Designed miniproteins, single chains, continued (4). Designs and how they scored, part 67

Each design is a single chain, and the fold is of that chain. pLDDT is the mean over its residues in the fold that is shown.

## One batch from the design tools (miniprotein)

Design m14305
Fold by ESMFold2-Fast:
Structure m14305 (fold): chain A 55 residues (1-55)
Amino acid sequence: MLEKIHEILEEGGKRAQEAVKEMLAADPNVSMEEIRKVSFAIMKETQKQIEELEK
């Protein structure tokens, strides 16, 4: 179970990193607020996956 949680967290982190990278590639002047919103959405999804795994 711990290994599975680690995998989900790692995947979530990579998803957030790729999303931010794509946002910056599409618009180098994208606001920090927009970046944070996208990162938070991905982190929320990751948290939900972990909660489902623990139940």
Scores: mean pLDDT 78

Design m14306
Fold by ESMFold2-Fast:
Structure m14306 (fold): chain A 80 residues (1-80)
Amino acid sequence: SIKQEIIADMHLIGMESTILVLEQAKKKFPEKAAYLDEVIARLRELRARFEEAYEKGDYESAFEVFVEVSRLENETWAHL
């Protein structure tokens, strides 16, 4: 549906924005660069998996991936 397409685009844009912010954080806080590289790599992997699941119409798998993204983001903020 149109609503589901908009929500998926919002999530994909949100993940991309988080990655961009973390890339900038690596420049400002080089002592965190190694940790942030691992987080960024995992976020890119999860974003690709979300997009693939969504394109297949597998909304349950897409939701599960988004839950993993949310957990990773919360863990990252707790460790920064």
Scores: mean pLDDT 86

Design m14307
Fold by ESMFold2-Fast:
Structure m14307 (fold): chain A 63 residues (1-63)
Amino acid sequence: VEEIAKLTGLSKEQVEKVVEAVRELGFDMPVDELAERTGLSRLDVAAVLNAIDILEEKKKKEE
């Protein structure tokens, strides 16, 4: 969460809301739906999703 917040420039609370929504609804949920559910802009939600993908790839390579 802290690394995602640094990558996106969002607060930890905002990042946590997007992460929780993704856990409940899945990555196939439209960005617009996630934005409305979390109260964040479409761009902010997309940035968080991209940061999650980057960190997941990094984790795979380091393990």
Scores: mean pLDDT 73

Design m14308
Fold by ESMFold2-Fast:
Structure m14308 (fold): chain A 81 residues (1-81)
Amino acid sequence: MSPEEREVASLLHAFRQVARRLLELLREGKISGEEALAALDALTAMYKAHVAREYPALAAQFEAELDALRAETRAEIRRIA
């Protein structure tokens, strides 16, 4: 993998870890479903903007993978809340 591909893969992994933490906080009653969804949407926008700016050649693939993770996490938030 190129250094750029490794960095983008690391960002995707970081997003997955944050999504998991949001679900843990929601299950523990420390945040509401609305707060979890708002945080997920803000993080998604931030990650997309960063990759589009820094790694434009990888942006489309990253966005597709990120949107799939967001959809999965959003569905789980709605099940818990």
Scores: mean pLDDT 87

Design m14309
Fold by ESMFold2-Fast:
Formats: C-alpha cells, structure tokens, sequence
Structure m14309 (fold): chain A 80 residues (1-80)
C-alpha cells in the first residue's frame, strides 16, 4: 500500500542518516544489522516497487559511504 511504501521510505532515510552520523565501528555495525534485517524482510515480503525503492536508497548510501560498497552491494543483490 502507499502507507507501507511511505513508512519504508522513512525507515530507510532514518537508517541512511544514522549511517552517515555513525562515529564508531560499533555504531556502524548496529546500522548494518538494521539494514540487513530490513532488506531480508523486503526480499521475502516486499512488492517489486518496495524492492526498487530499497535498491535506490542503498545505491545512495553506497555513494555517500564508499567504504561500505561491498556490504551494500550484497544487500542490493538479495533484492534482485
């Protein structure tokens, strides 16, 4: 639904902000776990539109955090 898509977008923007503001490896690992859980949920239960939204946001995160490219690419692959 539209409400589910908007909620997903808000959840992704929150995680993107947390990732960009993370200052320690522990903070980064916590955000990674949250992203992995969200991606696994969407891969199993999400619509094609929701999967495309998550891929788009992960691509943005990858551009902003190039050191996390390998991790983010693995998450993107799960949604294909």
Amino acid sequence: SMEELEQLKEDLEKLRKELNEAKTEDEIELVKLQLKSLVEYVAKHGTEEEKELVIKELEKMKKENPELKEFLDELIEKLK
Scores: mean pLDDT 86

Design m14310
Fold by ESMFold2-Fast:
Structure m14310 (fold): chain A 79 residues (1-79)
Amino acid sequence: SDNDIMKEILRKFYSNEKDPKVREVLKEAIKLVEEGASLDEVIEHAEKLVKEKNFSGRQKTFVGSTMGMVEIHLFVEKK
């Protein structure tokens, strides 16, 4: 399922992430996916957290890159 693909990718990025703020965003993204959230809902929530928690440009890029990889893999698997 889409949720299983999203969880696999997010867990992989979470396990390799060392920045605690980025890890917290990915942890919340995993929780939302486990609750049945769509990719759009996960991205919207991540963008909200980035705005509220004063993320650096690097932290914003790492969150954005992770979400982009989830989107790419989800698109390929729907093929």
Scores: mean pLDDT 82

Design m14311
Fold by ESMFold2-Fast:
Parts: sequence; C-alpha cells; structure tokens
Structure m14311 (fold): chain A 69 residues (1-69)
Amino acid sequence: RELLIEAVKRAAENFKKQGKSDEAKQANEIRDLLEKGMKPEEAIKKVGASDELVAEIMRERYKLEKERK
C-alpha cells in the first residue's frame, strides 16, 4: 500500500538525519522491495531489518494513518 511505502521513506530519512546510515540503507532496501510488489513481511525478512527499524516504520505508518482521520 502507498501509505506503507511513505512510512518506510520517512523512517529512512529519520535514520539518515540521526546518522544511522546502516538503518537508513536497510529502510531504502525495504522500500525498493515494496515498490516491486513484495509483501511487507517478506521484505523485512529479506533485508534482515532490526526491531528498531521495524518499530520506526510502524510508528511513521501510525502517524500517517492519524493524519488521514
């Protein structure tokens, strides 16, 4: 879904601003896989995303969902 891709983009930008280049790179890899039609759980598993990265993505998704209410 478009919302999840946007959430991943925001997570990547947040990690980049924090100087966490590895997490930002992993977030961008997840974004590319999602844009190619891969399911979120498969993309996360393939990239080996940390719990911190997954939590940041879910947090940004929650913010985007609230903005639409």
Scores: mean pLDDT 79

Design m14312
Fold by ESMFold2-Fast:
Structure m14312 (fold): chain A 71 residues (1-71)
Amino acid sequence: MIYAITGELKKPKTLEEIEKILRDAGVEVLSLSVYGNKVALLVRTDLSPEQLEKILKEKLGVENIKIEEVP
């Protein structure tokens, strides 16, 4: 499944750190951008939206998360 994700980082992280954390959790990053504390992601994963939101909150410290499945 492919998901478009937006959110806000509580703490600064490098693009490399974000991609590594997601990859280690079974999330393939197709596109990643950061503007200030705002993050936008396009990812491929077998995880559910609920599992993905948990990873974003607990491992990346992302708040105000919006997840949309891409057809």
Scores: mean pLDDT 85

Design m14313
Fold by ESMFold2-Fast:
Structure m14313 (fold): chain A 90 residues (1-90)
Amino acid sequence: MTLEQILEAIALSLRVIGLELDVEWGLISREEAVKELREILKELEKLAEDPQADKSLVKMSVEKVLELAKRLGDEELVKRAEELLKKVES
């Protein structure tokens, strides 16, 4: 895994944490949160396809996405995150 890939994975994790806080504090709408979470998940899906990616780091980020997706009640994001989590764990 390159330094760039490590930094990207960390940045994605921080984006999920920031988004979770923004939702909890009412700083962002649920609809905007879902849109941002979809973009984060898309980038995580791309990173997970790299055979050199750190599976544990990607898994941690996906677990954060799954938790927030469940809280937002977006069934499509929950299913996508669960599918990605299974791929990363295999």
Scores: mean pLDDT 80

Design m14314
Fold by ESMFold2-Fast:
Structure m14314 (fold): chain A 59 residues (1-59)
Amino acid sequence: GAAAGRAGAAAGGGDAAAQAAASEVNLTHSPEKGREGARLGRASGGAGAAASGWDGGQG
């Protein structure tokens, strides 16, 4: 058990990068079924980028 390690990974702040990569790969992964994924991919990608870029200082 590495509770501190898992907390550190979550607090690492790399979650935005993981979401951006996942949304990008997911969109390109299923070109045919990407039509449904495009709706989620756009929202997911935008949410990650928007939250990380424009919502960085919500305070």
Scores: mean pLDDT 48

Design m14315
Fold by ESMFold2-Fast:
Structure m14315 (fold): chain A 55 residues (1-55)
Amino acid sequence: MKTAIPPDASYEERLYQELKDAGIEASLELDENGLPLTEIEAIRAVGVKPEDLPE
C-alpha cells in the first residue's frame, strides 16, 4: 500500500499508521500517541528496523 504519512507526525504515530494500513491488528484502547497498549512492542518488532528509528 502507498500511504502518505505526514512527516511532521511523531515516529510512533507514523509507524502506527503504516502498520495499521498494512493490516496490523489493533486493540480497542490506544496509547497517548495513538498506539494500542497491547501492540506497542509488537508494532515495533513486527517490521520496524533500527535504521528506521532515528531515536
Scores: mean pLDDT 52

Design m14316
Fold by ESMFold2-Fast:
Structure m14316 (fold): chain A 76 residues (1-76)
Amino acid sequence: SSKKRSQRRQKLFDFAIDLIRKHNPLSDDSIQIQAQILVDLVMSDIIKNSGTYYKRGTSQQSKDILDAIKKKFLDL
C-alpha cells in the first residue's frame, strides 16, 4: 500500500543518509540528493534500470552503498 511504501521509503532514506555520510565528506544537501537517487533506484519501477548504475565506470564504493540499500529494502 502507499502508506507502507512511504514508511519503507523513509526508513531506507534515513539508512542511506547515514551510510553516505559515513563514507563521503559531502555537504548535507549533496548527501540528501545522493540518498534520494539511490532510494528511488531501489524502490520504484526504475529498479529495473539499476543495472545501468553498475555499468563500466561505477565505483566499488557506489556499488557497495547501493547493494547495502537493496539489502535493507528486502529486510523491511
Scores: mean pLDDT 67

Design m14317
Fold by ESMFold2-Fast:
Structure m14317 (fold): chain A 78 residues (1-78)
Amino acid sequence: MDYLEKAAEYVEKAAEYARKGDLKKAGEYATEAIKYLSLAGDTELAKRIDEAGKLLEEDREKGAEKLEEVAKELREKV
């Protein structure tokens, strides 16, 4: 199983649901992405997703932008 590919899929879904205003689903998908990044050993990107998820409650637009940035970086690695 490609853990980075799975992480990318989940971050993309997290960003999509954040843009749609479904913060519960955005948080659930972000949590799954963090699990796969931890399994892949990419602790730095996992922390960035965690911080972006927290930011969604304070500034949804900036939080979604940060999730989209991580998704782009992950797609460039896989």
Scores: mean pLDDT 84

Design m14318
Fold by ESMFold2-Fast:
Structure m14318 (fold): chain A 92 residues (1-92)
Amino acid sequence: DLPVFSENSTRLLAEVGELAEKAAEARRRGEEEEMERYLEKIKELVKKSAKEGEITAEELRKMAKFLREVGDDEIVKEIAKILEKEAKKLEE
């Protein structure tokens, strides 16, 4: 069950999901540098969307909550932390 997201949240979640798949594959292959490269790309996408006003702090927290509920992988948990950190920055 997908929560109701805005179009911008849905697009960001889809792009993050594609990079998360690549990070998880790199982790499974023991390619730590490649995994970190994809995680940095996720971080930069989230930062850019937040800076451009496309995503609110509430939407970032909602996406992080969704990822924590559907994902039990370390990569998904790390992405949820990225979303929560950027949400906190928007509230400060």
Scores: mean pLDDT 79

Design m14319
Fold by ESMFold2-Fast:
Structure m14319 (fold): chain A 69 residues (1-69)
Amino acid sequence: LTPEQQRIVEEAIRKAKELFREGRLEEGLLVLAEASSQTGVPLSVLLEQVRDALTEEQRQAVDDALAGR
């Protein structure tokens, strides 16, 4: 990743973690999806980076959404 892409990823991860902590799962996923689109990093890879910030319930919902693709 370029330094700019790295910054986009790091900022998106931080913002998504905050949204997940607030129960705003869809908005957090959207932030990660935008970063994925801008940098070419797969959404699944970005989700691994925020996995520890997800509740068990949120993690199940994410896994279900990804399996449906």
Scores: mean pLDDT 76

Design m14320
Fold by ESMFold2-Fast:
Structure m14320 (fold): chain A 63 residues (1-63)
Amino acid sequence: MDSPEVRRGELAAAGGVTYAQEGDDERAAAGLRKSVEAGALEAARAGGTASYQMGSERAREAA
C-alpha cells in the first residue's frame, strides 16, 4: 500500500517498536494504538501483533 495514510501509520508503528526496545511498553502500546486509529490497514495488523506480544511478556513478569 502506497497511500500517505499507510506510510504515516507505518512510521507510528516504528516509533512504538523503538519505545518497546527501550523497555517502555506503555508508550510503545500508545504509539501503535495511535497508528491504528489513523486507519492504516497495515499499521493495524502490526499494532495487533505487537500489543499481543508485549501483553504476553508482561503476563510472564507478573506471574
Scores: mean pLDDT 57

Design m14321
Fold by ESMFold2-Fast:
Structure m14321 (fold): chain A 99 residues (1-99)
Amino acid sequence: MEERLERARKAAEALVAGDAATASELAAEIVAKMTEEQKEIIKKTEEELKKLAEAKDLEGAKKVAEEAVKKLEELDKELALVIRGSLEAQLKAFEAGLA
C-alpha cells in the first residue's frame, strides 16, 4: 500500500480517537498540499455543519459530511481520508451535545 494513504488512514484514526497532536503531525504534508478548490469545499462544509448544528439537525449534518468526503475523494483520496476522520469526530461531538 502507498505510504501516503497509510499515513492518511492513521491520521483519520487519531482524529476519531481525539489525538489531535498525532493527527496534525501525520496530516501535515497532506494538508500543506491542499488546493484552493479543496480548501473551498472544506470551508463550505464547515459553514453548513455549523448551520445544521445550530438547527440541531444531526441527520442533515451527516449527509453534508458524506457529500463533502465524496467530492474530496474525486480530487485527493488522502485528504478525503483525513477530512472524513475530522468530520466523524465533529459528528460524534455533535451527537453527544444533543444527548
Scores: mean pLDDT 80

Design m14322
Fold by ESMFold2-Fast:
Structure m14322 (fold): chain A 57 residues (1-57)
Amino acid sequence: AALDRDGSGYITKEELKEILRQLTGREFSDEEVDELIKKYSKDGNGKITPEEFLKFL
């Protein structure tokens, strides 16, 4: 399964929103997703890799 649709090696905001909706049963706003990306991003670049995200699930 491809969690990186654009080939950049990072999860897109759209993909992250969908993953979070499936896991929690509710929709997330852009602001909530941005906060989660900042929290889970190890390099502080405002982007999250699938590996980083999965370690925090």
Scores: mean pLDDT 67

Design m14323
Fold by ESMFold2-Fast:
Structure m14323 (fold): chain A 95 residues (1-95)
Amino acid sequence: MKDGELGQRLGDEVYQIGLRAGLSGSDALALGNAARNAYWEGLQAGLSDEEILERVVEAVRRVLDQLVSQKKLSEEQRREILRRIREAVRRLLAE
């Protein structure tokens, strides 16, 4: 079963992107958890890879928007992190 392993890898990669972008461990973990949960919910709902990609991106965007409102991120950092997450998720779903 590759699906459970992929969800864990996706959450971990999103967490690492957050850490490398300068987020705290707890904020990076929130990003990783949001991505992983959105992936598992989309998978259980029978969504396509493209629909899962958009669900994951939307979930992480909501967390990033909260971090910007808390002045923990600039809008430029949010855009760059979201871009990197979208590309990582697209790559992982294509495996």
Scores: mean pLDDT 84

Design m14324
Fold by ESMFold2-Fast:
Structure m14324 (fold): chain A 74 residues (1-74)
Amino acid sequence: RQAQLEAELETDLESAEALIEELEADENPTAAQIAAAQLMVVAAEFTLSQLAEPSEELVRRLEELRERARELAA
């Protein structure tokens, strides 16, 4: 279960990173696109909370994405 959750989290983080990167390059991202990015980050946070010993890399990536998504919403 833990290994499977970690693999799913990695996939979710990759998807969130791709979307956030596209939105950061877009001069006029829509509120819906920003909300979608924030939702993906929240979903990843929930998955991470279920891991007993998440890797430092996964925690760091999630923290970076959370901050980037927050800046998009400002």
Scores: mean pLDDT 79

Design m14325
Fold by ESMFold2-Fast:
Structure m14325 (fold): chain A 131 residues (1-131)
Amino acid sequence: SDTIKMLEKLKEQEQKTLELGKEAIESIKKDPMDTEKIIEWVKKILEQEKKTRDLYQEALSKEKDPKLKRALQHIIEDEQGHILAAEDLLKNAPHMSPEQLARAALELFKETIKEEEEHITLLNAHINKLK
């Protein structure tokens, strides 16, 4: 099924962002004063989230099942929220203390991981229903 292949690719993309988020959290916890490294993690996750959103938008444009359309739209809205939060953090970063930046980045990455795990679960449910 072309739909199953599409959902598996979306799941792989979510898994990549999940791993980046986990690595970012571990890096920040180990050195919370490395502001340059924190900014690079935010930039990497932002680029990955934009790519993920674009893949979901393409999937949504081709999908005909109303239930799957609603699921894809929900994920797109979550991804757009992550993108806006990351862009806002990058804009504010030059005006933040190292402690403020580390805290904000950790909160962003923890929320991103949580929603990505929820997205993977949702995609798996749809894949299993189509098999």
Scores: mean pLDDT 89

Design m14326
Fold by ESMFold2-Fast:
Structure m14326 (fold): chain A 93 residues (1-93)
Amino acid sequence: LEALRRRGRELVGEISELMVQADNAIFNNAPDSKIREIQERLRRLVEEGRRLYRELAEASRGGDLETAIELTTFALTLAGAEFMIERIEKLLK
């Protein structure tokens, strides 16, 4: 369980960092190729995160409030990343 929780925190950090990079790239009119690279990296992390979230939720059933808060933060982070992926897709059409 602790290994899954630790990986979840790592993914939240990685995704959050990439979302900041995406915002900066868009704001500074970076080349489409750079913005697409960030989008592709976000897609890969979101796919890993969805699988990890399912494993963590299953392993944490009957868990405490702290675990529930971590799962909620993870879910919101994944949703935010999916929103950013869609935003980039619309921007570069």
Scores: mean pLDDT 84

Design m14327
Fold by ESMFold2-Fast:
Structure m14327 (fold): chain A 75 residues (1-75)
Amino acid sequence: GVLARLVLRAAAPLSAAQKAAIRALAEELGVTLGTLQPESATVYWALADGSREALEALARRIAEELGVEAEVLFP
């Protein structure tokens, strides 16, 4: 897999339900997601390990299904 950094930018602080949904999407796509680390009230990051395709799909589905801006920073 590729070890990348997932960055999330939300309109409001992520709820427990949104964090659980993000973890469930990662599991479904075969991405090993680290702990979501808050950078600010609405910006989070996590280490994510998976295929490039799975990591890109995770960011896209987070944006589409949860309305949270998601970006994968590859090394």
Scores: mean pLDDT 88

Design m14328
Fold by ESMFold2-Fast:
Structure m14328 (fold): chain A 87 residues (1-87)
Amino acid sequence: ARELVERLVAEGRLEESELPDALAAVERLGDDFEVVLRAALLEPEVAADPEKVAAVKEFHAKLKAENPNASGLEAARALGRKILELA
């Protein structure tokens, strides 16, 4: 989550002045923030649709429950595929 926020600043997609508020949102929302942020980075149309965001969140929760030992990279790849399917 923090690394994704720092990457958005580096890519010019998030203003430097917004960084403190974005980091506070990461701490407050946790996994929910990361799901929404990944959707926004891969498919902005999915991030704009509350029903599609809810489907991604449900998939992420199920993925964590069924694969508690999955690496962060494996989880990120599976989540990315789900986001692309919803686009």
Scores: mean pLDDT 68

Design m14329
Fold by ESMFold2-Fast:
Structure m14329 (fold): chain A 65 residues (1-65)
Amino acid sequence: SPEEEARLRRLLAEFERKVAGATSDEEIQRIVAEAVRYLTEHFSPELRSRFVAELDRVVARHRAA
């Protein structure tokens, strides 16, 4: 739904900010675990799979920089 898409976009933006501020791999792992937990509690399996792929892209880009 448009409301779910807007919520996912906000979560992705928040995740990107948190990852950008991370100073260790342990901190990145904690941020990812928190995001995955939130997705599991609030979103369908289909939306979770799609969003997890987005989280992986953000982390990969951060590590490549």
Scores: mean pLDDT 81

Design m14330
Fold by ESMFold2-Fast:
Structure m14330 (fold): chain A 52 residues (1-52)
Amino acid sequence: STSGGVTALRTTAEGLRQTAETEDLPPDEKQELLDLADQMEANAKRLEEQES
C-alpha cells in the first residue's frame, strides 16, 4: 500500500526549508533542518524514479 509516498516527502521537505528560512533559529538547528529537507527530497526523487 502507498502510505504517503513522494508527495508527503516533498511537502515535508518544503516545510522544513521554509521553517529554516523564516524562523530565527541557531545555525546548527537551521543546518539540521536543511539537511533533513535535502535528504527527504533525495528520497522522494529516488522513490518517484523507481515507481515510474
Scores: mean pLDDT 77

Design m14331
Fold by ESMFold2-Fast:
Structure m14331 (fold): chain A 78 residues (1-78)
Amino acid sequence: DREEALERMRELAREKLEGTPDGDLLLAILVSALDELADEFVPEDVPVEENLRRFLDLAVEKGVLTPALAARLKAALS
């Protein structure tokens, strides 16, 4: 279920980014990208962390996120 996968990705992002420096801004950027690409992203039957990584790669490919922002999000979500 795409909606379930996207919601789990939002939950993981919130869990990892809340209480971090710039976490609110990074979370807003990620949520905006998720909403923009929701219909283009095909989640796989893999851990949510892997789907999130796949999503960030798609967002860079589509020009929604810069490589620098995607790298920062990957670091913050680790």
Scores: mean pLDDT 82

Design m14332
Fold by ESMFold2-Fast:
Structure m14332 (fold): chain A 100 residues (1-100)
Amino acid sequence: AIDESKLSEEEKKLLEEIDKVEAEAVLQVLQGRMSIEEGIEKAIEEIEKLLKESKASKSVKQKIARDVKKGILRYMEDQKVPEEVKEKIEKRMEELIKKL
């Protein structure tokens, strides 16, 4: 049997690190240091690195990446991001999930 407690700890650590990346990207956008598109692209790049470096299983990484995708799509809708940018970011996330 796989040690479920160790998988839970790796998942928690990964989620905490992703939350920090997302919070920093939002802060940089709010401070006018980057555009919404630049903030999203930077966050995706850092999250991709975190997912690749994590010891979590492929299944856990893919689940987290899908949840991140849903969050990004909701954020883009709430910010009224142009459809062209939404399609670009959605394709980027789909490619990321496939490479995990």
Scores: mean pLDDT 81

Design m14333
Fold by ESMFold2-Fast:
Structure m14333 (fold): chain A 68 residues (1-68)
Amino acid sequence: SLRDKYAALAAELAKSDDPALQALAAAITEGLRRGWSDEELQRAFLARVSRLPPALAERVLALAAGIS
């Protein structure tokens, strides 16, 4: 499911030593805990990724694609 993909992505991002990626992982985990819908999770994820430096945004999107 999309929720399982986000959970896997958050777990992978949490392993990063980058504080911005750890913060993104925490935000995804919080959305999952709060019972956000797939649409809410995707909107929040994309909004946060758009605020990252381009190199980190590319890395996050590549990781997300790899989990598929």
Scores: mean pLDDT 83

Design m14334
Fold by ESMFold2-Fast:
Structure m14334 (fold): chain A 60 residues (1-60)
Amino acid sequence: MEEEKRRKEIRENQRKMAASLTEEDLVKLGYDEELAKAMKENKVTSQEEFDKIVKEIREK
């Protein structure tokens, strides 16, 4: 599906950015503090882990 293709591109870009950016840089880009910290703690190394974290934050 086109949505799945778009989501994969976004995640690839997010992983590349997370690797090169600090927590402060991620927050400036619009990520919340919890998400930025989780990404820098290597929790978003995999696409599935990123989805799980985002979903849990949104539901609570």
Scores: mean pLDDT 61

Design m14335
Fold by ESMFold2-Fast:
Structure m14335 (fold): chain A 73 residues (1-73)
Amino acid sequence: SLEEEIKKVEEEIKALEQQRADLRAEFMRKWLNSPKSEHDALNEEYQAKIDELQKQIEELKKRLDALKKELAG
């Protein structure tokens, strides 16, 4: 059903948001324990990973909005 599909997409969004939170925590931990010379590379690496997750979250949110509109008629 559309309601079950909506729940699945919401769960996928939550899982990706948790992965993004985990990456941010990992970045902060590495940032605090790394020399300043490595900070730019760490920022670039983690920004790229977080941006990729953000794109996936945004795509799923668009799908969620479309499913909710379909359910509403």
Scores: mean pLDDT 88

Design m14336
Fold by ESMFold2-Fast:
Structure m14336 (fold): chain A 109 residues (1-109)
Amino acid sequence: MDEIENQLAQINALINQMKSETNENKIRETLNQIITLLVNIELLTEEEARKSDKEVAHQLILLGATSGVAVLALNVFMRLQDLQQAIAVAERTQKTMQSLLDEIRELRA
């Protein structure tokens, strides 16, 4: 669980880094780092769901699915060289995943 929180915090830091970056190659490198972190979260949520109760497992599966869909969208926009849409997907995904993670924490309290 702490590892999922740590990976999502890293995504948020990378998004904030992109806000001050004007170099397209640097933005692409940062987006590729975000994709790697999202892939890691999908794998970690599957592992964590297997050892969790039903309600927590359901939210972890949704978190992993959200991450996987974002990876697909980011790869498409990156191939289309639509960095603005790729950044928008990363920002919306981070907010959605943070909301799901907050719900998981509440269920475990």
Scores: mean pLDDT 87

Design m14337
Fold by ESMFold2-Fast:
Structure m14337 (fold): chain A 80 residues (1-80)
Amino acid sequence: SPEERLLAEVRELARGFLELIRELAATRSREEVQRARDELLAVMDEWLADLSRVVSPETLARLREIREETRKEMDAIVAE
């Protein structure tokens, strides 16, 4: 379905964001990594707001789960 494809694409995007944060954590200051984390989560939140009007409640719940898991993993990376 289009929504299952969307979920797969969001999971791939989240993996890319985590890879970026890991790379930044290895090469940049903690403050720069925290800023990047906040900016990437803001992008995800904006995307969820836009999608909330066009996806089913079940798909929206799964998208919110992906966002929350991504935040937790980013926070773990930022904590070093």
Scores: mean pLDDT 86

Design m14338
Fold by ESMFold2-Fast:
Structure m14338 (fold): chain A 80 residues (1-80)
Amino acid sequence: SGEELLEEYRRLAEEVGDARLVDRLERELMTHPDPARRYAAAVALGVIGHVAAAGALERALSDPDPRVREAARRALEKIR
């Protein structure tokens, strides 16, 4: 589930540092073929709240999946 994936991302932040986690999530958001994975990446970036993610989230506003677009919009509201 998306919640399990978000907990995996939180655990990775503790192990590898926030910058590496943000880079991984941005890559998944921009390139992963599964819209559920892109959705989870957008939500996780919003929860983490790093301003560095703004560019990837702005690009995700044009994602073909409407739920990914909405998640990116909400994430941008949190990090502004």
Scores: mean pLDDT 78

Design m14339
Fold by ESMFold2-Fast:
Structure m14339 (fold): chain A 104 residues (1-104)
Amino acid sequence: AMEAAERAVREASRAGLEVVRSSTPENAARGAGGAVALVGAGTGALLAARSGGSRELAEDAIRSAESGERTAIRGAGPGPRGRRAREEARRAREAVIEAARAAE
C-alpha cells in the first residue's frame, strides 16, 4: 500500500510537470490546475495509506485523480510534448487509483 502510494505521488508530480511544460500561454492556468489536482490526488492516496485504510480518503483520491486527468488533458499543449503529457496524466490517474484501492 505505501509503496503504491509513493509511486502515485511520483507519477502525479511527473505528469503535472509535463502538462505545465506542454501548455500554451492561453491554457497555462488549466494546465497548472490539472497538475495541482493530480498531485493532490496522489497525496490523498498517500494519506489514505498512512491512515490505515480510510475508505473515504481513498474514494476522494480516486475522484480527484479522474477530475485531475480530465483537466490536465485539456490543459496539455499540442505536438509530441502534449501527447507525452496526456499519456503521463493517464498513467498518474491509474497509479492513484491502484494506490487508493490498495489502501483499503
Scores: mean pLDDT 82

Design m14340
Fold by ESMFold2-Fast:
Structure m14340 (fold): chain A 80 residues (1-80)
Amino acid sequence: SANDEALEQLDKIQEEAKQLLKDYEAGKVSLDEFLARMDKLIDEIDAIEKSTSDIEVQMYAGAVQTSIATTKVSAKRKEK
């Protein structure tokens, strides 16, 4: 279903965020590049959330956004 496709897209974004964190921890991307790319992933999640009225998709989108935001805060604290 369209909702199943949206959930699969959110899973892919979550995996992209995990890979981006690994690349940052490996020194392949700067903090600024890491944060900018994480912000783009948040924008992609927002677009998915706006594409549907399904509560489950909206709740999962919110959870993934929160996970990415928490990861950004953690990375910033380690650089201080």
Scores: mean pLDDT 84

